Designed miniproteins, single chains, continued (2). Designs and how they scored, part 40

Each design is a single chain, and the fold is of that chain. pLDDT is the mean over its residues in the fold that is shown.

## One batch from the design tools (miniprotein)

Design m5308
Fold by ESMFold2-Fast:
Structure m5308 (fold): chain A 85 residues (1-85)
Amino acid sequence: SDVLNNARRRAILRLLAENPEGRSVAELAEALGLSQATVSRHLRRLEAAGLVERVDGRYRLARPELREELVEEGELIEEAVERAL
């Protein structure tokens, strides 16, 4: 469902917020218990929405300001995730 997909994307964003150096698709898949294909699809949508960026095969938050908001599940994060859907 869209709600479940939103929860997965929020979980990806939170992991990236906790790891500013970036994470690979494989690391995110292992941490979340998802397939690499599933994580890759979510990351492509988050990248298209301008929320994450890819650097040297690793993904990180494109907007570092989101780190503080992800801890509090702020309204901006929900809005940005919905736009990525």
Scores: mean pLDDT 75

Design m5309
Fold by ESMFold2-Fast:
Structure m5309 (fold): chain A 135 residues (1-135)
Amino acid sequence: DLRARIAAGLDVNAVDEDGRTLLHIAAGRGDLETVRLLLESGYDVNARDADGVIELLRGDIGGLTALHLAARNGHLEIVELLFESGADVTAVDPKTGQKLLDAKDNRGKTPLDLAREAGHEEIVELLLRLGADPN
């Protein structure tokens, strides 16, 4: 069903009432099949919005990116899949200077902070290997 909807022109960057895209929702839920389907259907993990910001840096109303949600909820395979699919770890928000790995939510928390707080050690180790700021 989702594949047919994407083929019919579903806007995969459309946001719900909480500012969340399909990627935010799938990453937060651990829906690996939906993330794979989005990527296979031509979702560009490095796509930029009208302001030049990478879509992966787009936060929901709490400032939580898809990476924050996957890291907080322990979805290691989704974090791995995003970076294996070519997510640019060096990508920087041109307005704030924040890197994808170091993006802060409205509480000032990075994906690394949320993984540590939740005890998801394998995600902590992965983010550090990818170049996340340990401080």
Scores: mean pLDDT 76

Design m5310
Fold by ESMFold2-Fast:
Formats: C-alpha cells, sequence, structure tokens
Structure m5310 (fold): chain A 84 residues (1-84)
C-alpha cells in the first residue's frame, strides 16, 4: 500500500468508529480490493482502492449500506460479533 492509500484507510476506519462500528475495519486484501475485517472474517467489497476513495468522499453512507448487504451473506456470525 502507498502512503496515500494507508491514510485513506485510516480516515475511513475513523469514520467507522465515529458511527459506532468499533469491531469493523477496512483492509486491502491480496486481490487489491478493499474489504471489511471483523475479527478473522474478511468480507471483500467490489471496490479497489481508487473506487473506494471516490465512494468514501462522495457518499460514505454507501459504505455502511454495503456492510449491511455483505452482512446478509454471513448473517448470524456478524450479528453475533456485533452484539458482543
Amino acid sequence: LSEEEKKLLEEANAYLKSKGQTHVKFVVDENGKVAFQIGDLVLETPYDVEEFKKVFKEDPQKLLDLLIELDYEEGLKLIEEWIS
């Protein structure tokens, strides 16, 4: 990751914390895609870092909506970690 990409992820992770998402963070996976990391669980988004930057700057709520969408696939496990 470049320094600019690291700083972008730091800002996005601060945004998640500000919205009460204290156990979720953004990472970049081996495919170069941005993913949500929740403990050992990694949920890949359709966004590479450049697309992620645009979404985060234009509509950061869309990233929270995406977390909810991906939560449907992992269902009970994500809900279980979030309640804990």
Scores: mean pLDDT 74

Design m5311
Fold by ESMFold2-Fast:
Structure m5311 (fold): chain A 85 residues (1-85)
Amino acid sequence: MAEEAAREMRELLRAAEAGPSPELLALLRARDAEAQAAAPDVPLDASREELALRVAELLLGEREEEARRAAARVLEEHIREQLAA
């Protein structure tokens, strides 16, 4: 189950990278901004894992905690790349 959530997130991120879809990239950035707004007192660098988990929860909400953490790990790496740009 956790692997399935991570796979779905990887496929989403891969589609965003491979596809000429600026809309999907904008959506991922918007999700990141919403996660930051939900935890405004959490510093990005110190709490990237927490931020990624919140973003994954917003996207996958009802998944089990382990599944959400697996997706959050994948998303965290992608968010780190996008925020660094």
Scores: mean pLDDT 55

Design m5312
Fold by ESMFold2-Fast:
Structure m5312 (fold): chain A 103 residues (1-103)
Amino acid sequence: SETEQAFLEMIESGAKHGNSEAQFMLGEIYRNGELGLPQDLQKAIEWYTKAGDQGNSRSQFNLGVVYRDMGDYDNSLSWYTKAADLGNSDAIPNLNDVLAIKA
């Protein structure tokens, strides 16, 4: 819809200008295939990475999940560790699960 397109354009503008919450939201939109965009896991990773590099702990956690689901356990561990270090307690059991797979 025209309203969905306008909302997407606002998020894309915010993300392009370095807003970490807008970058996280754009990552979610690509991961789920929302607001008229097709699902694109690689674009989701790109936008979560930009937000996560700025210290967005939700993006760091979601990168851990995405990389784990792709079988990239090294990147999964790295991002879960960053999220845990910022106080995301949900990252700790996910870290332990990935470590058990690698053992």
Scores: mean pLDDT 90

Design m5313
Fold by ESMFold2-Fast:
Structure m5313 (fold): chain A 58 residues (1-58)
Amino acid sequence: MIYKALSDYTAQSPEDLSFKKGDILEVLGNGPLGKLRVKSLTTGKEGLVPGEGLERIA
């Protein structure tokens, strides 16, 4: 599933991925504490992100 970031996010832990508004993220699965495991298609990096502020586009 592909998502678009609606806002900037700054990593809160070493496992988190920072992203910017408009970045495209592929969801790889569920992570701990209700976070999602994602791969940024904009940067190629993987990490954990909150599910808030993401819009599904595909």
Scores: mean pLDDT 81

Design m5314
Fold by ESMFold2-Fast:
Structure m5314 (fold): chain A 66 residues (1-66)
Amino acid sequence: ALEVIEELKKVADENGRIKQEKLKEILLKHGFSEELADRIVKEADLDGDGYVDVRVAGLLLLELSR
C-alpha cells in the first residue's frame, strides 16, 4: 500500500493528479486485480474528468487493504 502511494506521488503532476490509465497501470503493476484497480480509478475520479487525485486514491487503497 505505502509503496503504491509513493509511486503515485512520483508520477503525479504539480497538483497531485494523474491520468486514470496511469493509476490503473500502477495498481496492476503492484498486484491489484483488474476489478479492484478499475473500482479505485472510478471512485477516485471525483470530477469525472479522467484525472485522479493521488490522495483520494491513497485513501481508497488503505480502505481496501483491510
Scores: mean pLDDT 75

Design m5315
Fold by ESMFold2-Fast:
Structure m5315 (fold): chain A 66 residues (1-66)
Amino acid sequence: MQTVPVAVATEDYKAKSPAELDIKKGDRLLVLEVVSDDWVVAQSLETGRTGLVPRSKLKVVGTATL
């Protein structure tokens, strides 16, 4: 089993490229990988899609065990 951070989107974000993820305020995401100080790879629990999200648009609220 893997434990991953669970985050909530603090504001809407529109993807600027195909590698990025569209999110809406209040969406829940699994943080799969920290790519840099500014970007994470996340999976939306709302849509199931995976992509890059700005770290500043997310607030970690807990962890999930997969």
Scores: mean pLDDT 81

Design m5316
Fold by ESMFold2-Fast:
Structure m5316 (fold): chain A 60 residues (1-60)
Amino acid sequence: KYLAVAKKDYTATSPDEISLKKGDIVEVEREGDYFKIKSLKTGKTGRIPLEEAREVLELL
């Protein structure tokens, strides 16, 4: 697992995804073609596709 920060807002496009706000600190773990995300701010969990995660998240 890694810590990451959201560099921009992300809006979930499916029920299994998570929405993030710029500046949110999250735990990230790779699961195949997705990152599994847990928001430390809200405690919510969900996934983001790898391509979107590469643009949205900066690893800490």
Scores: mean pLDDT 81

Design m5317
Fold by ESMFold2-Fast:
Structure m5317 (fold): chain A 70 residues (1-70)
Amino acid sequence: MEEVERYLKEGSEAFKKGDYDKAIENFEKALELDPNNVKALQGLTAAYLEKGDIDKAREYSAKLAEVLAA
């Protein structure tokens, strides 16, 4: 839990600074530890949208929708 929270915090801070690559790295690490983590999936969707990577954004958005529907 502590490691997941650390990666989520680092990812969010990077996102706020406009460092979307660092945000993605940290949110992906959070997902490695917690594959259905809603905040990590939201962060990855948002970061890929900001980078204009629509295919990746759709991938994470679809997984997020699946997790929220369960």
Scores: mean pLDDT 85

Design m5318
Fold by ESMFold2-Fast:
Structure m5318 (fold): chain A 88 residues (1-88)
Amino acid sequence: SKSETARLYAAGAIYLTAADVLEELGQKDQAIRDKGLGYFYLGLAYYNEGDYEKAIEWFEKARDYFRQAGSPLAEEAEKFIEELKKKL
C-alpha cells in the first residue's frame, strides 16, 4: 500500500539521519547499526515499488553495514538480494 511504502521510506530516512547524528557524537557502533537499518528499509521500500535493481543496491549497502555490526540482519539482507536477482 502507499501508506506502507511511505512508512518504509520514512523509516529509512529517520535511521540514516540518526546515524549521521550518532557519528557526529562519536557513537560509531550505533551509527553503523542505524545505517544498516536505514538502507534495509530503503531496500524494502524499493522492493514494494517493484524497483528490484534499486532494492538490490540498498540491500547490499544494508548487508555490508550489518556485517560490520555483527548483526544477523546481514543474512536477511542477503536473502533479499538473492531472491531479487532471480527476478531480473
Scores: mean pLDDT 89

Design m5319
Fold by ESMFold2-Fast:
Structure m5319 (fold): chain A 126 residues (1-126)
Amino acid sequence: MVPPVPKEWDELPEEVRERLRKFAPDADLYLSMGISPLHIAAYYGDLELVEELLKLGADVNARNVDGWTPLHLAAYNGHLEIVELLLKHGADVNARDIEGRTPLDLALENGHEEIAELLLKHGAEA
């Protein structure tokens, strides 16, 4: 069986798309970079939007052109509650970007100690 195609920008409810446009007015540019709606919500720290997108079938492990997942972006920006939610939904704690950086590497580089501890608890490699 072919797996169902993940929800894309044009399949999202209009209210969700309007909320995303507040953060990403150049949505077409972001989509061309492999940036999903879930990447945007995780980057800006909108917990409710992350929850809604995951319920709509967003790919928790979507990768942009640089290999960043939503978990990389949440860890980079210090969004602890979003990191917890993404891990609960099966985010790959050891996902590596094109430079070999993990979400743990980004949390440590940006001084997010509580996120680093949470990632280690979920099996992140030191």
Scores: mean pLDDT 78

Design m5321
Fold by ESMFold2-Fast:
Structure m5321 (fold): chain A 56 residues (1-56)
Amino acid sequence: DEAIQKMKDMFVSMGVDPDQVDKLLQQYKQAIQNNDSDKIKAIQQQLADLISQSQF
C-alpha cells in the first residue's frame, strides 16, 4: 500500500493525470487480490507506458 501511494504521488508530480493513475493503481491492487497474473502483467505494461511518456 505504501509503495502504491508513493508511485501514485510520483506520477502525479510528473504531470500524469491523477484520475488515470488512480484508476490503474486501483485495478492493479484488485488484480493482486484476485491473483489475476494476466491482468497484473497488463497493468504493469500500462504503468511502464506512463513512465516512458513522463519526463524523469
Scores: mean pLDDT 74

Design m5322
Fold by ESMFold2-Fast:
Structure m5322 (fold): chain A 83 residues (1-83)
Amino acid sequence: MEEANKPLPLEPGMTELHRAALEGDVEKVKELIEKGADVNAVSDPELGPGWTALDLAERAGNEEIVELLKKAGADPSRKPLLP
């Protein structure tokens, strides 16, 4: 999965779960989790500091999605993305 250039502006190496969390789409987050999406999936580290869906949901202020991700097994001991 190593690529130098990715076309999607809001999905450069991110999963659908990352996008749903960023947009605050609670219904999509629930469906993706039930389908077995990787709640701890990290975006491509080559494109950035390695975002998780939980991090994006927190930054967007989507409390419901944050709780859903934690209940689904997202690690609450998230690593710092920036120093």
Scores: mean pLDDT 67

Design m5323
Fold by ESMFold2-Fast:
Structure m5323 (fold): chain A 97 residues (1-97)
Amino acid sequence: DSYGNTPLHIAARNGDVELVKELLKDPSTDVNAKNKYGNTALHLAARNGRWEVVAELLKSPKTDLSAKNDNGETAADLAEKNGHHLLALRLRELQEE
């Protein structure tokens, strides 16, 4: 779209777990693709509190949990900023070890 969102970004933002699963099966899907704001699909899922989508994205060994957007924010930072405190804690635990 006009923000440089891939289909994976849109599916993640909307909480479309089944579409996320289908897109992740496609080897042409870049799970770490950044939109015009430097946000990955994981950033958008975390921002919107999409727990099931976050879990699905984290099953991919390629998913960069520590990726920072253009504001220097990780997915955990966006979850916290948008009131998804338990999701932010979960993401921080996975980043640390």
Scores: mean pLDDT 83

Design m5324
Fold by ESMFold2-Fast:
Structure m5324 (fold): chain A 59 residues (1-59)
Amino acid sequence: GKLVKAIKDYTAKRPWELSVKKGDILEILVDLGPDYWVARSLQTGEVGIVPKKYLEEIK
């Protein structure tokens, strides 16, 4: 799937959200529109919703 990198730390505010640390690599599973992705952390294997503004696509 599409890979993204966390450009800053994000702490989950809801149980369906995923916390990330700057530099974490995630795989995008579902695009939820302009603001959010469903992603899997490659560090932990956990799946959750992350705001797009905390992530950038890896080319």
Scores: mean pLDDT 85

Design m5325
Fold by ESMFold2-Fast:
Structure m5325 (fold): chain A 95 residues (1-95)
Amino acid sequence: MMDENGRTPLHEATINGDLEKVKELLENGADVNAVDKEGVDGLGYNVITGEVYSMFNLDEVGLEKIDEIEKVLLENGAIDLRKNLEKREELLKKL
């Protein structure tokens, strides 16, 4: 069965809060800005997972891992969606 969402291993590691796997994949050249069929990247999934953890008052360790994954993704060139609105508008103007 095909992956219905077009997710990369980096998306899966981020969804699972697997900080070590995120680091390993990025060291092996994973595209930090790869998007699935819905246009969501690894950083986007990390934010969603962090919101879910916060809403259900899950362990501080889980929230700490989500924060560390966000930091690692940003350090490896992940584009913050809030800052990427201007770049997306510039790319749309060039098309």
Scores: mean pLDDT 65

Design m5326
Fold by ESMFold2-Fast:
Structure m5326 (fold): chain A 104 residues (1-104)
Amino acid sequence: MDLEALRAAVNQADPIDPELAVDPSIATGPLLLPGASGMTPLHWAAFRGDLERVRELLEYGADVNAQDIFGLTPLHLAEFFGHDEIVELLLENGADREAKDLFG
């Protein structure tokens, strides 16, 4: 993750500005980092096994069924890497168990 890009976004958004905290487009849109394969922050948290980050992102209304350029959801990444607690958390928040990637 580019920490400088996140810091720049936070600095452009005054931390006193409540409009950014309630904008659903921030949580649900494809947050494409330059060079990212369509992966959202939720994909990265699931891939890394970061349970606390997954919980935080879901509280901000992140799309639990977001797909990257390969059709992979955060649930697919959590299952592939064996992060059982993240799998359970994603399912509790409406993750589709039957979602298929581009390969089936």
Scores: mean pLDDT 61

Design m5327
Fold by ESMFold2-Fast:
Structure m5327 (fold): chain A 60 residues (1-60)
Amino acid sequence: GPVEAVALHDYTAKSPEELSFKKGERLLILKRVNDLWWYAKSLETGKEGIVPAIYIEEVK
């Protein structure tokens, strides 16, 4: 099921498929596309996109 996570660093999307986020932003991980990229929803903005997994820490 979806997993809550927090961004460890600011990230600026480099393509329309990617999600921009700020350090400390709360995310919901909806799907692990691969080991490097996860599909997430921002719990603060409601926007969705792929995020680099290395900048994300799972909580709960």
Scores: mean pLDDT 86

Design m5328
Fold by ESMFold2-Fast:
Order: C-alpha cells, then structure tokens, then sequence
Structure m5328 (fold): chain A 60 residues (1-60)
C-alpha cells in the first residue's frame, strides 16, 4: 500500500537533495529516515527528495 503524506505548509528550499512543495501537495513516501526526514516523491511534480516530517501529515 502506498504511504501518502500531505504538505501542511509551503516549503521552498535551495538545499540539494531536499524537496520543495506547496501546502496541500501529496507526497508518496519511499523511505523513512532516522533523523526525522522522509525520502518522498511529489505526485504533482514527479520530483524525489528529502522532506522534514514536521512539514507533512500522513493521509490515513
């Protein structure tokens, strides 16, 4: 089953490897990382990158 998260706020970043997104964007989680980050794919843009867990909520 795909693990989907929704962005709770806008995030714009220039940090390599991190994902930028807008509030309400849906992210598919590929991997959960130890340091509170997720490796996720934006379903809107198709881009993959690191996302802070505090910036998203799991869709149940």
Amino acid sequence: MKKLYRAVKDVETETPGFLSFKKGDILEVLEELENGNLLAKSLKTGKTGLVGKSNVEEIK
Scores: mean pLDDT 79

Design m5329
Fold by ESMFold2-Fast:
Structure m5329 (fold): chain A 65 residues (1-65)
Amino acid sequence: MRVLRAVAVKDYEARRPDELSLRKGEELLVEDSRDDGYVLARSLATGERGWVPLEVLEFTGVEDV
């Protein structure tokens, strides 16, 4: 499956149990998206998965998994 690579451009604190908290500079894979501006991301450092606002990410490429 093709996924997008991304990096967090700022810190984000999860507001719901299905959301992911991020540190600025954290590398992620984006696996899915919602129409409300949230994406499903997986941290490459921790392996944790959750929804984050698209606005806190910068896309850096594509990965084949």
Scores: mean pLDDT 79

Design m5330
Fold by ESMFold2-Fast:
Structure m5330 (fold): chain A 155 residues (1-155)
Amino acid sequence: MRNSRDTALELLRLFEAGTLAEQPELLEESVRFLLSTQHENGGFSNEPGQGPNGTVTAYVTLFLLRAEELTGRELLPEELARRAADFLLSTQHDDGGFSNRPGEPPNVRVTQLVVDALRAIEARFPGILSEAQRARVAAGAAYVEAQRNADGSLP
């Protein structure tokens, strides 16, 4: 079964390897599949009929933005990017950490991935995040740095 997280992660690896451009049919089928898993609240689900998830939303967002750079085609319209950012920001805790769903405990690896996705959205669409939303992204980055091991690794 194709799931959105593993699809987006594999496509990001093929992008980094420079081999995704050689597979236009795989790219188009995968973009169509990923976009079909977006919810009305802007979050992406791992499978059709599941609720949206912070890890899945962040991977799908990062992949779509990277696939735009490769193809020169708009794959993530500003309105869909805004809703994805609002969903990702809805999973933030008072300590600045992000979770997979609202009310689940924050996770440092989820927080890093969500911060990277929100930064990629703001870089692609300057001013899409309000000043208050940028301050929340900065708090998430500070949460990640506070959890680093002495060697700079994440737990």
Scores: mean pLDDT 94

Design m5331
Fold by ESMFold2-Fast:
Structure m5331 (fold): chain A 114 residues (1-114)
Amino acid sequence: KVLIVDDSPELRERLRELLEKEGYEVVAEFSSGLEFLLSPRVEGVDVVILDLDLPEVDGLVVLELLSLSTDVPVIVLTGNRDPEVTERALALGAAAVLHKPFSDEELLEALRKV
């Protein structure tokens, strides 16, 4: 069971189609970090896919709050290729960091490891 937090409707559709094709269930989708933080539903979720490039709230703050409140693994997506951002995400408890553009196989490999 997968929860997606990403502000791009096109990327969420791509992720949902790929995940469902591979036998994963997408149980919730959020278009903003703020929307997710106001109504988080991680009970019964096996993995969170979190885009750091979110409107309104810093995605690293969302990641930190998730890591403090749940043991659910978080796979981070970001368009920022700065090594400092990758290091910070991993330090905050991200199970994996994928840099946009990523391949379907890169995402599936990250999912197989959590």
Scores: mean pLDDT 78

Design m5332
Fold by ESMFold2-Fast:
Structure m5332 (fold): chain A 84 residues (1-84)
Amino acid sequence: LTEEELEAFFKELDKDGDGYISAEELKTFLKEKLGKDVTDEAVDMIIKQADKNGDGKIDYEEFKAFVTDPTNKGTWEKLIKKAL
């Protein structure tokens, strides 16, 4: 994953341009782009795993750390490259 790919994917998720990914934006992305029907609880779990500062949303630094973590890297590299 390049920094440019990470930034482009973050921008696609951040539909309102506030610099954060909300639970609503993530749920919409998963449903519309990946065809995944997810519950609010499942989305909240993803946010909680990525959200290191506890603000209930994902900023770019948390997003980068989450998707480049070895446990998540393979899945999220695939998703990012497919979305771009």
Scores: mean pLDDT 73

Design m5333
Fold by ESMFold2-Fast:
Structure m5333 (fold): chain A 89 residues (1-89)
Amino acid sequence: SDELVEQLKEALREEDKEKAKALLKELIENKADVNAQDAEGNTPLHLAAKYSVINNDSTLVEELLKAGADPNIQNKEGKTALDYARLIL
């Protein structure tokens, strides 16, 4: 849902890893549209990819991919979730 995506975005900006993790699990468990885009074209997978870079934890990205998240969706900047995750190997 749009509200959950906006809450995820806020938690990610605040670097609140526990809140972001809980909201992502809620999206997966409630069978919400895991490919829903916010006003910027970001999907939950885009937000999880940004979270994984900040926290060095890819678990939520992997859970979203298993739930059917499409890694090829581009946001309004032409970026995929993987474009954010590829920063710092």
Scores: mean pLDDT 74

Design m5334
Fold by ESMFold2-Fast:
Structure m5334 (fold): chain A 58 residues (1-58)
Amino acid sequence: MEIARALEDYEARLPTELTLKKGEIVEVLKEVNDNYWLARSLETGETGYVPKSKLEKI
């Protein structure tokens, strides 16, 4: 399981995106393209797209 941490708060800009709080741990489900990952929050269970620049792999 690939895990990442949110580097800062991120508010979803599209309905398909995931809102994250700084320090939140997510599972990286898919590296969709060079800019976005599909992730699942381990705290809420919600899934959505996040800019990879907002995440740090652990």
Scores: mean pLDDT 83

Design m5335
Fold by ESMFold2-Fast:
Structure m5335 (fold): chain A 71 residues (1-71)
Amino acid sequence: QEFKDAFSEFDKDGDGTIDSEELATYLRRKMIETKQNFTEKELQDMIREVDIDGDGTIDFDEFVTMMSRKM
């Protein structure tokens, strides 16, 4: 599935989580490729919503939830 493939590209260690900075980098690149008009603030707000614990890591369920809300 689309989101699993994207997540797996960042979860190279297979630990089931990705760094919030890696996700931010991916979303910035994706915005450029899809010509989506997100501001940096909106991007950071989305990441903060999925990083509920504020530990700088995002699991697969959090990632899918965020992507589903914006797509």
Scores: mean pLDDT 66

Design m5336
Fold by ESMFold2-Fast:
Structure m5336 (fold): chain A 60 residues (1-60)
Amino acid sequence: GLTRSQQQILQLIAEEGELTAGEISTRLNLKLSTVNEHLQTLEDKGLVIHDERTGYYRLV
C-alpha cells in the first residue's frame, strides 16, 4: 500500500510529466527530506525513475 503523501507525489508527477524533489517539496508543502524518503520508496517499488544527471523523477 501507498501512503497519502506517496499517492499525492505520484499524481503530481503524472500531471506534470517530470519533477525534481525540490519542485515536489515546494508544490506539496512537504519538507525536502520527507519528499526524498517517499521518492526513494516509490523508486524501490518501481513506480518512478530518477535521472541522476538532471535530478528529474518520472513515472515508469
Scores: mean pLDDT 90

Design m5337
Fold by ESMFold2-Fast:
Structure m5337 (fold): chain A 68 residues (1-68)
Amino acid sequence: SDIGRGVGEVFAAVEYTVLRKEVSEEEAERLRERILEGLENLDDLSALEEVVGRERAETLRKAILANE
């Protein structure tokens, strides 16, 4: 569980770094929070898919499940 959470936080940090080049830091932080919220329920990826897209959301879900 702690490993899965760590993977999610690393992913959110990477996406935050990408996003802050395209949007303000305030908006990037908001999007990072939405990514972390989307990771709280891996059975419903709709919120995460809205932020990072379906393929990245599914890849991260598989990575978290493989490490729990």
Scores: mean pLDDT 69

Design m5338
Fold by ESMFold2-Fast:
Structure m5338 (fold): chain A 62 residues (1-62)
Amino acid sequence: MLKLAVATYDYESSDKRILNFKKGDKLLIKEEINDVAVLAKNLKTGEEGIVLKSYLEVIGEL
């Protein structure tokens, strides 16, 4: 199930597997990887990568 989320904090990493984002960015959660991480797309940048769930607030389900 696809979910819409908002980043609650800034995050930046040089690891290409990890998604970079800024507080307030809208992210589409595509897949749940485990209890702490999801695969998401940053709708502002178009980049996809791994995000820690603790950095996200889910605001809708698609």
Scores: mean pLDDT 83

Design m5339
Fold by ESMFold2-Fast:
Structure m5339 (fold): chain A 64 residues (1-64)
Amino acid sequence: VMDQESLGLALLLAAQAGYEDDVRKLLALGADVNATLGDGRTALDISLDNGHEDIAEILQKAAL
């Protein structure tokens, strides 16, 4: 089982890479949708910056 820090980092990396299935699985494992790197950017910010609108929608729904 991954700790919360590892889940958060994995979520940010999956959002950057455009791995929609990995994003869904990490959120199901309890990854913090508000996790950030040292630059203060969330997975939602990263997905929008990289043009991954599908991932951005998933993250927005997870934050509801």
Scores: mean pLDDT 79

Design m5340
Fold by ESMFold2-Fast:
Structure m5340 (fold): chain A 159 residues (1-159)
Amino acid sequence: MIKVVVEGGGGIKELTLKKIEEAIEKENVKGILLVSAPTPYGEEALKILKEAAEEVKKKHPDLKVYEAYADPNDEKALREALEVARELVEAVPEGGTILVVSSGGATSRGSAVAAGIVMLSMGASIEETLEAIKKYVKSGTSAEEGIKKGREAAEEIMS
């Protein structure tokens, strides 16, 4: 089973770099999903996250780094982010950790994508995952609660 950890970088390169390095040391991170808002501010924040991840990748060349735009209230953006998340889940070895780095806080976007990664890693479809996120991941949902709700939803689907 894939483990998921969520960190908020706030669009700050040095903070993002520090959080990624700490997660690699503590959590056996094998994949990173960089997540930002589908807005001009989110696009600039994503560039900063990518610069931090490129520095990390120089030390960890086998690290899989993917990027997505996500908004829990934009079904199209969320679906596209889940398609990227699925590809990353398939690229990460079993027992590895995926780190979700949000340009904002580790709530809403980060929580929705983290819930999605858990569900997809447990064999849920994109459609099942999208519906569960719409139902269980509300604005302000913490990463921990999102991960928990995603796992519970996947267990129900697999039963």
Scores: mean pLDDT 82

Design m5341
Fold by ESMFold2-Fast:
Parts: sequence; C-alpha cells; structure tokens
Structure m5341 (fold): chain A 65 residues (1-65)
Amino acid sequence: KTLKIAVAIKDYKAKEPEELSFKKGDRLLVLEEVDEERWLAKSLKTGKTGLVPKSYLEIEETIFE
C-alpha cells in the first residue's frame, strides 16, 4: 500500500459533518482522492477520518508498505 502524509498550511473549520477540522501544522494521512478539490484523510492527531480541502494541505511524505 502507498500512503501519503499531508501537512496543513492553514487552519480549517469543518463546514459539514463529513469534513475534518484541523489546525496549521497538523498532519493528515491521505487515504483517497475523492475529487479534484477534496481528499478523504485521517488526522494523525485525533485519529478521525473525513473530507479535507486539498488547497489547505501540502504533501510532505510518501510511505510504502
């Protein structure tokens, strides 16, 4: 499996129940690309999974398993 870690470049507050809120500097495990604007990701800080806007994130690392 190939996994990607993204870091938040700014704070985001979830607008819908399926979205994740995060803070600048938080790291997220990218699970799936849902569309051109959003990823399904898991917060490494809280362990919660939800939709996140790609424009608020930068890919830091790629992990192979």
Scores: mean pLDDT 79

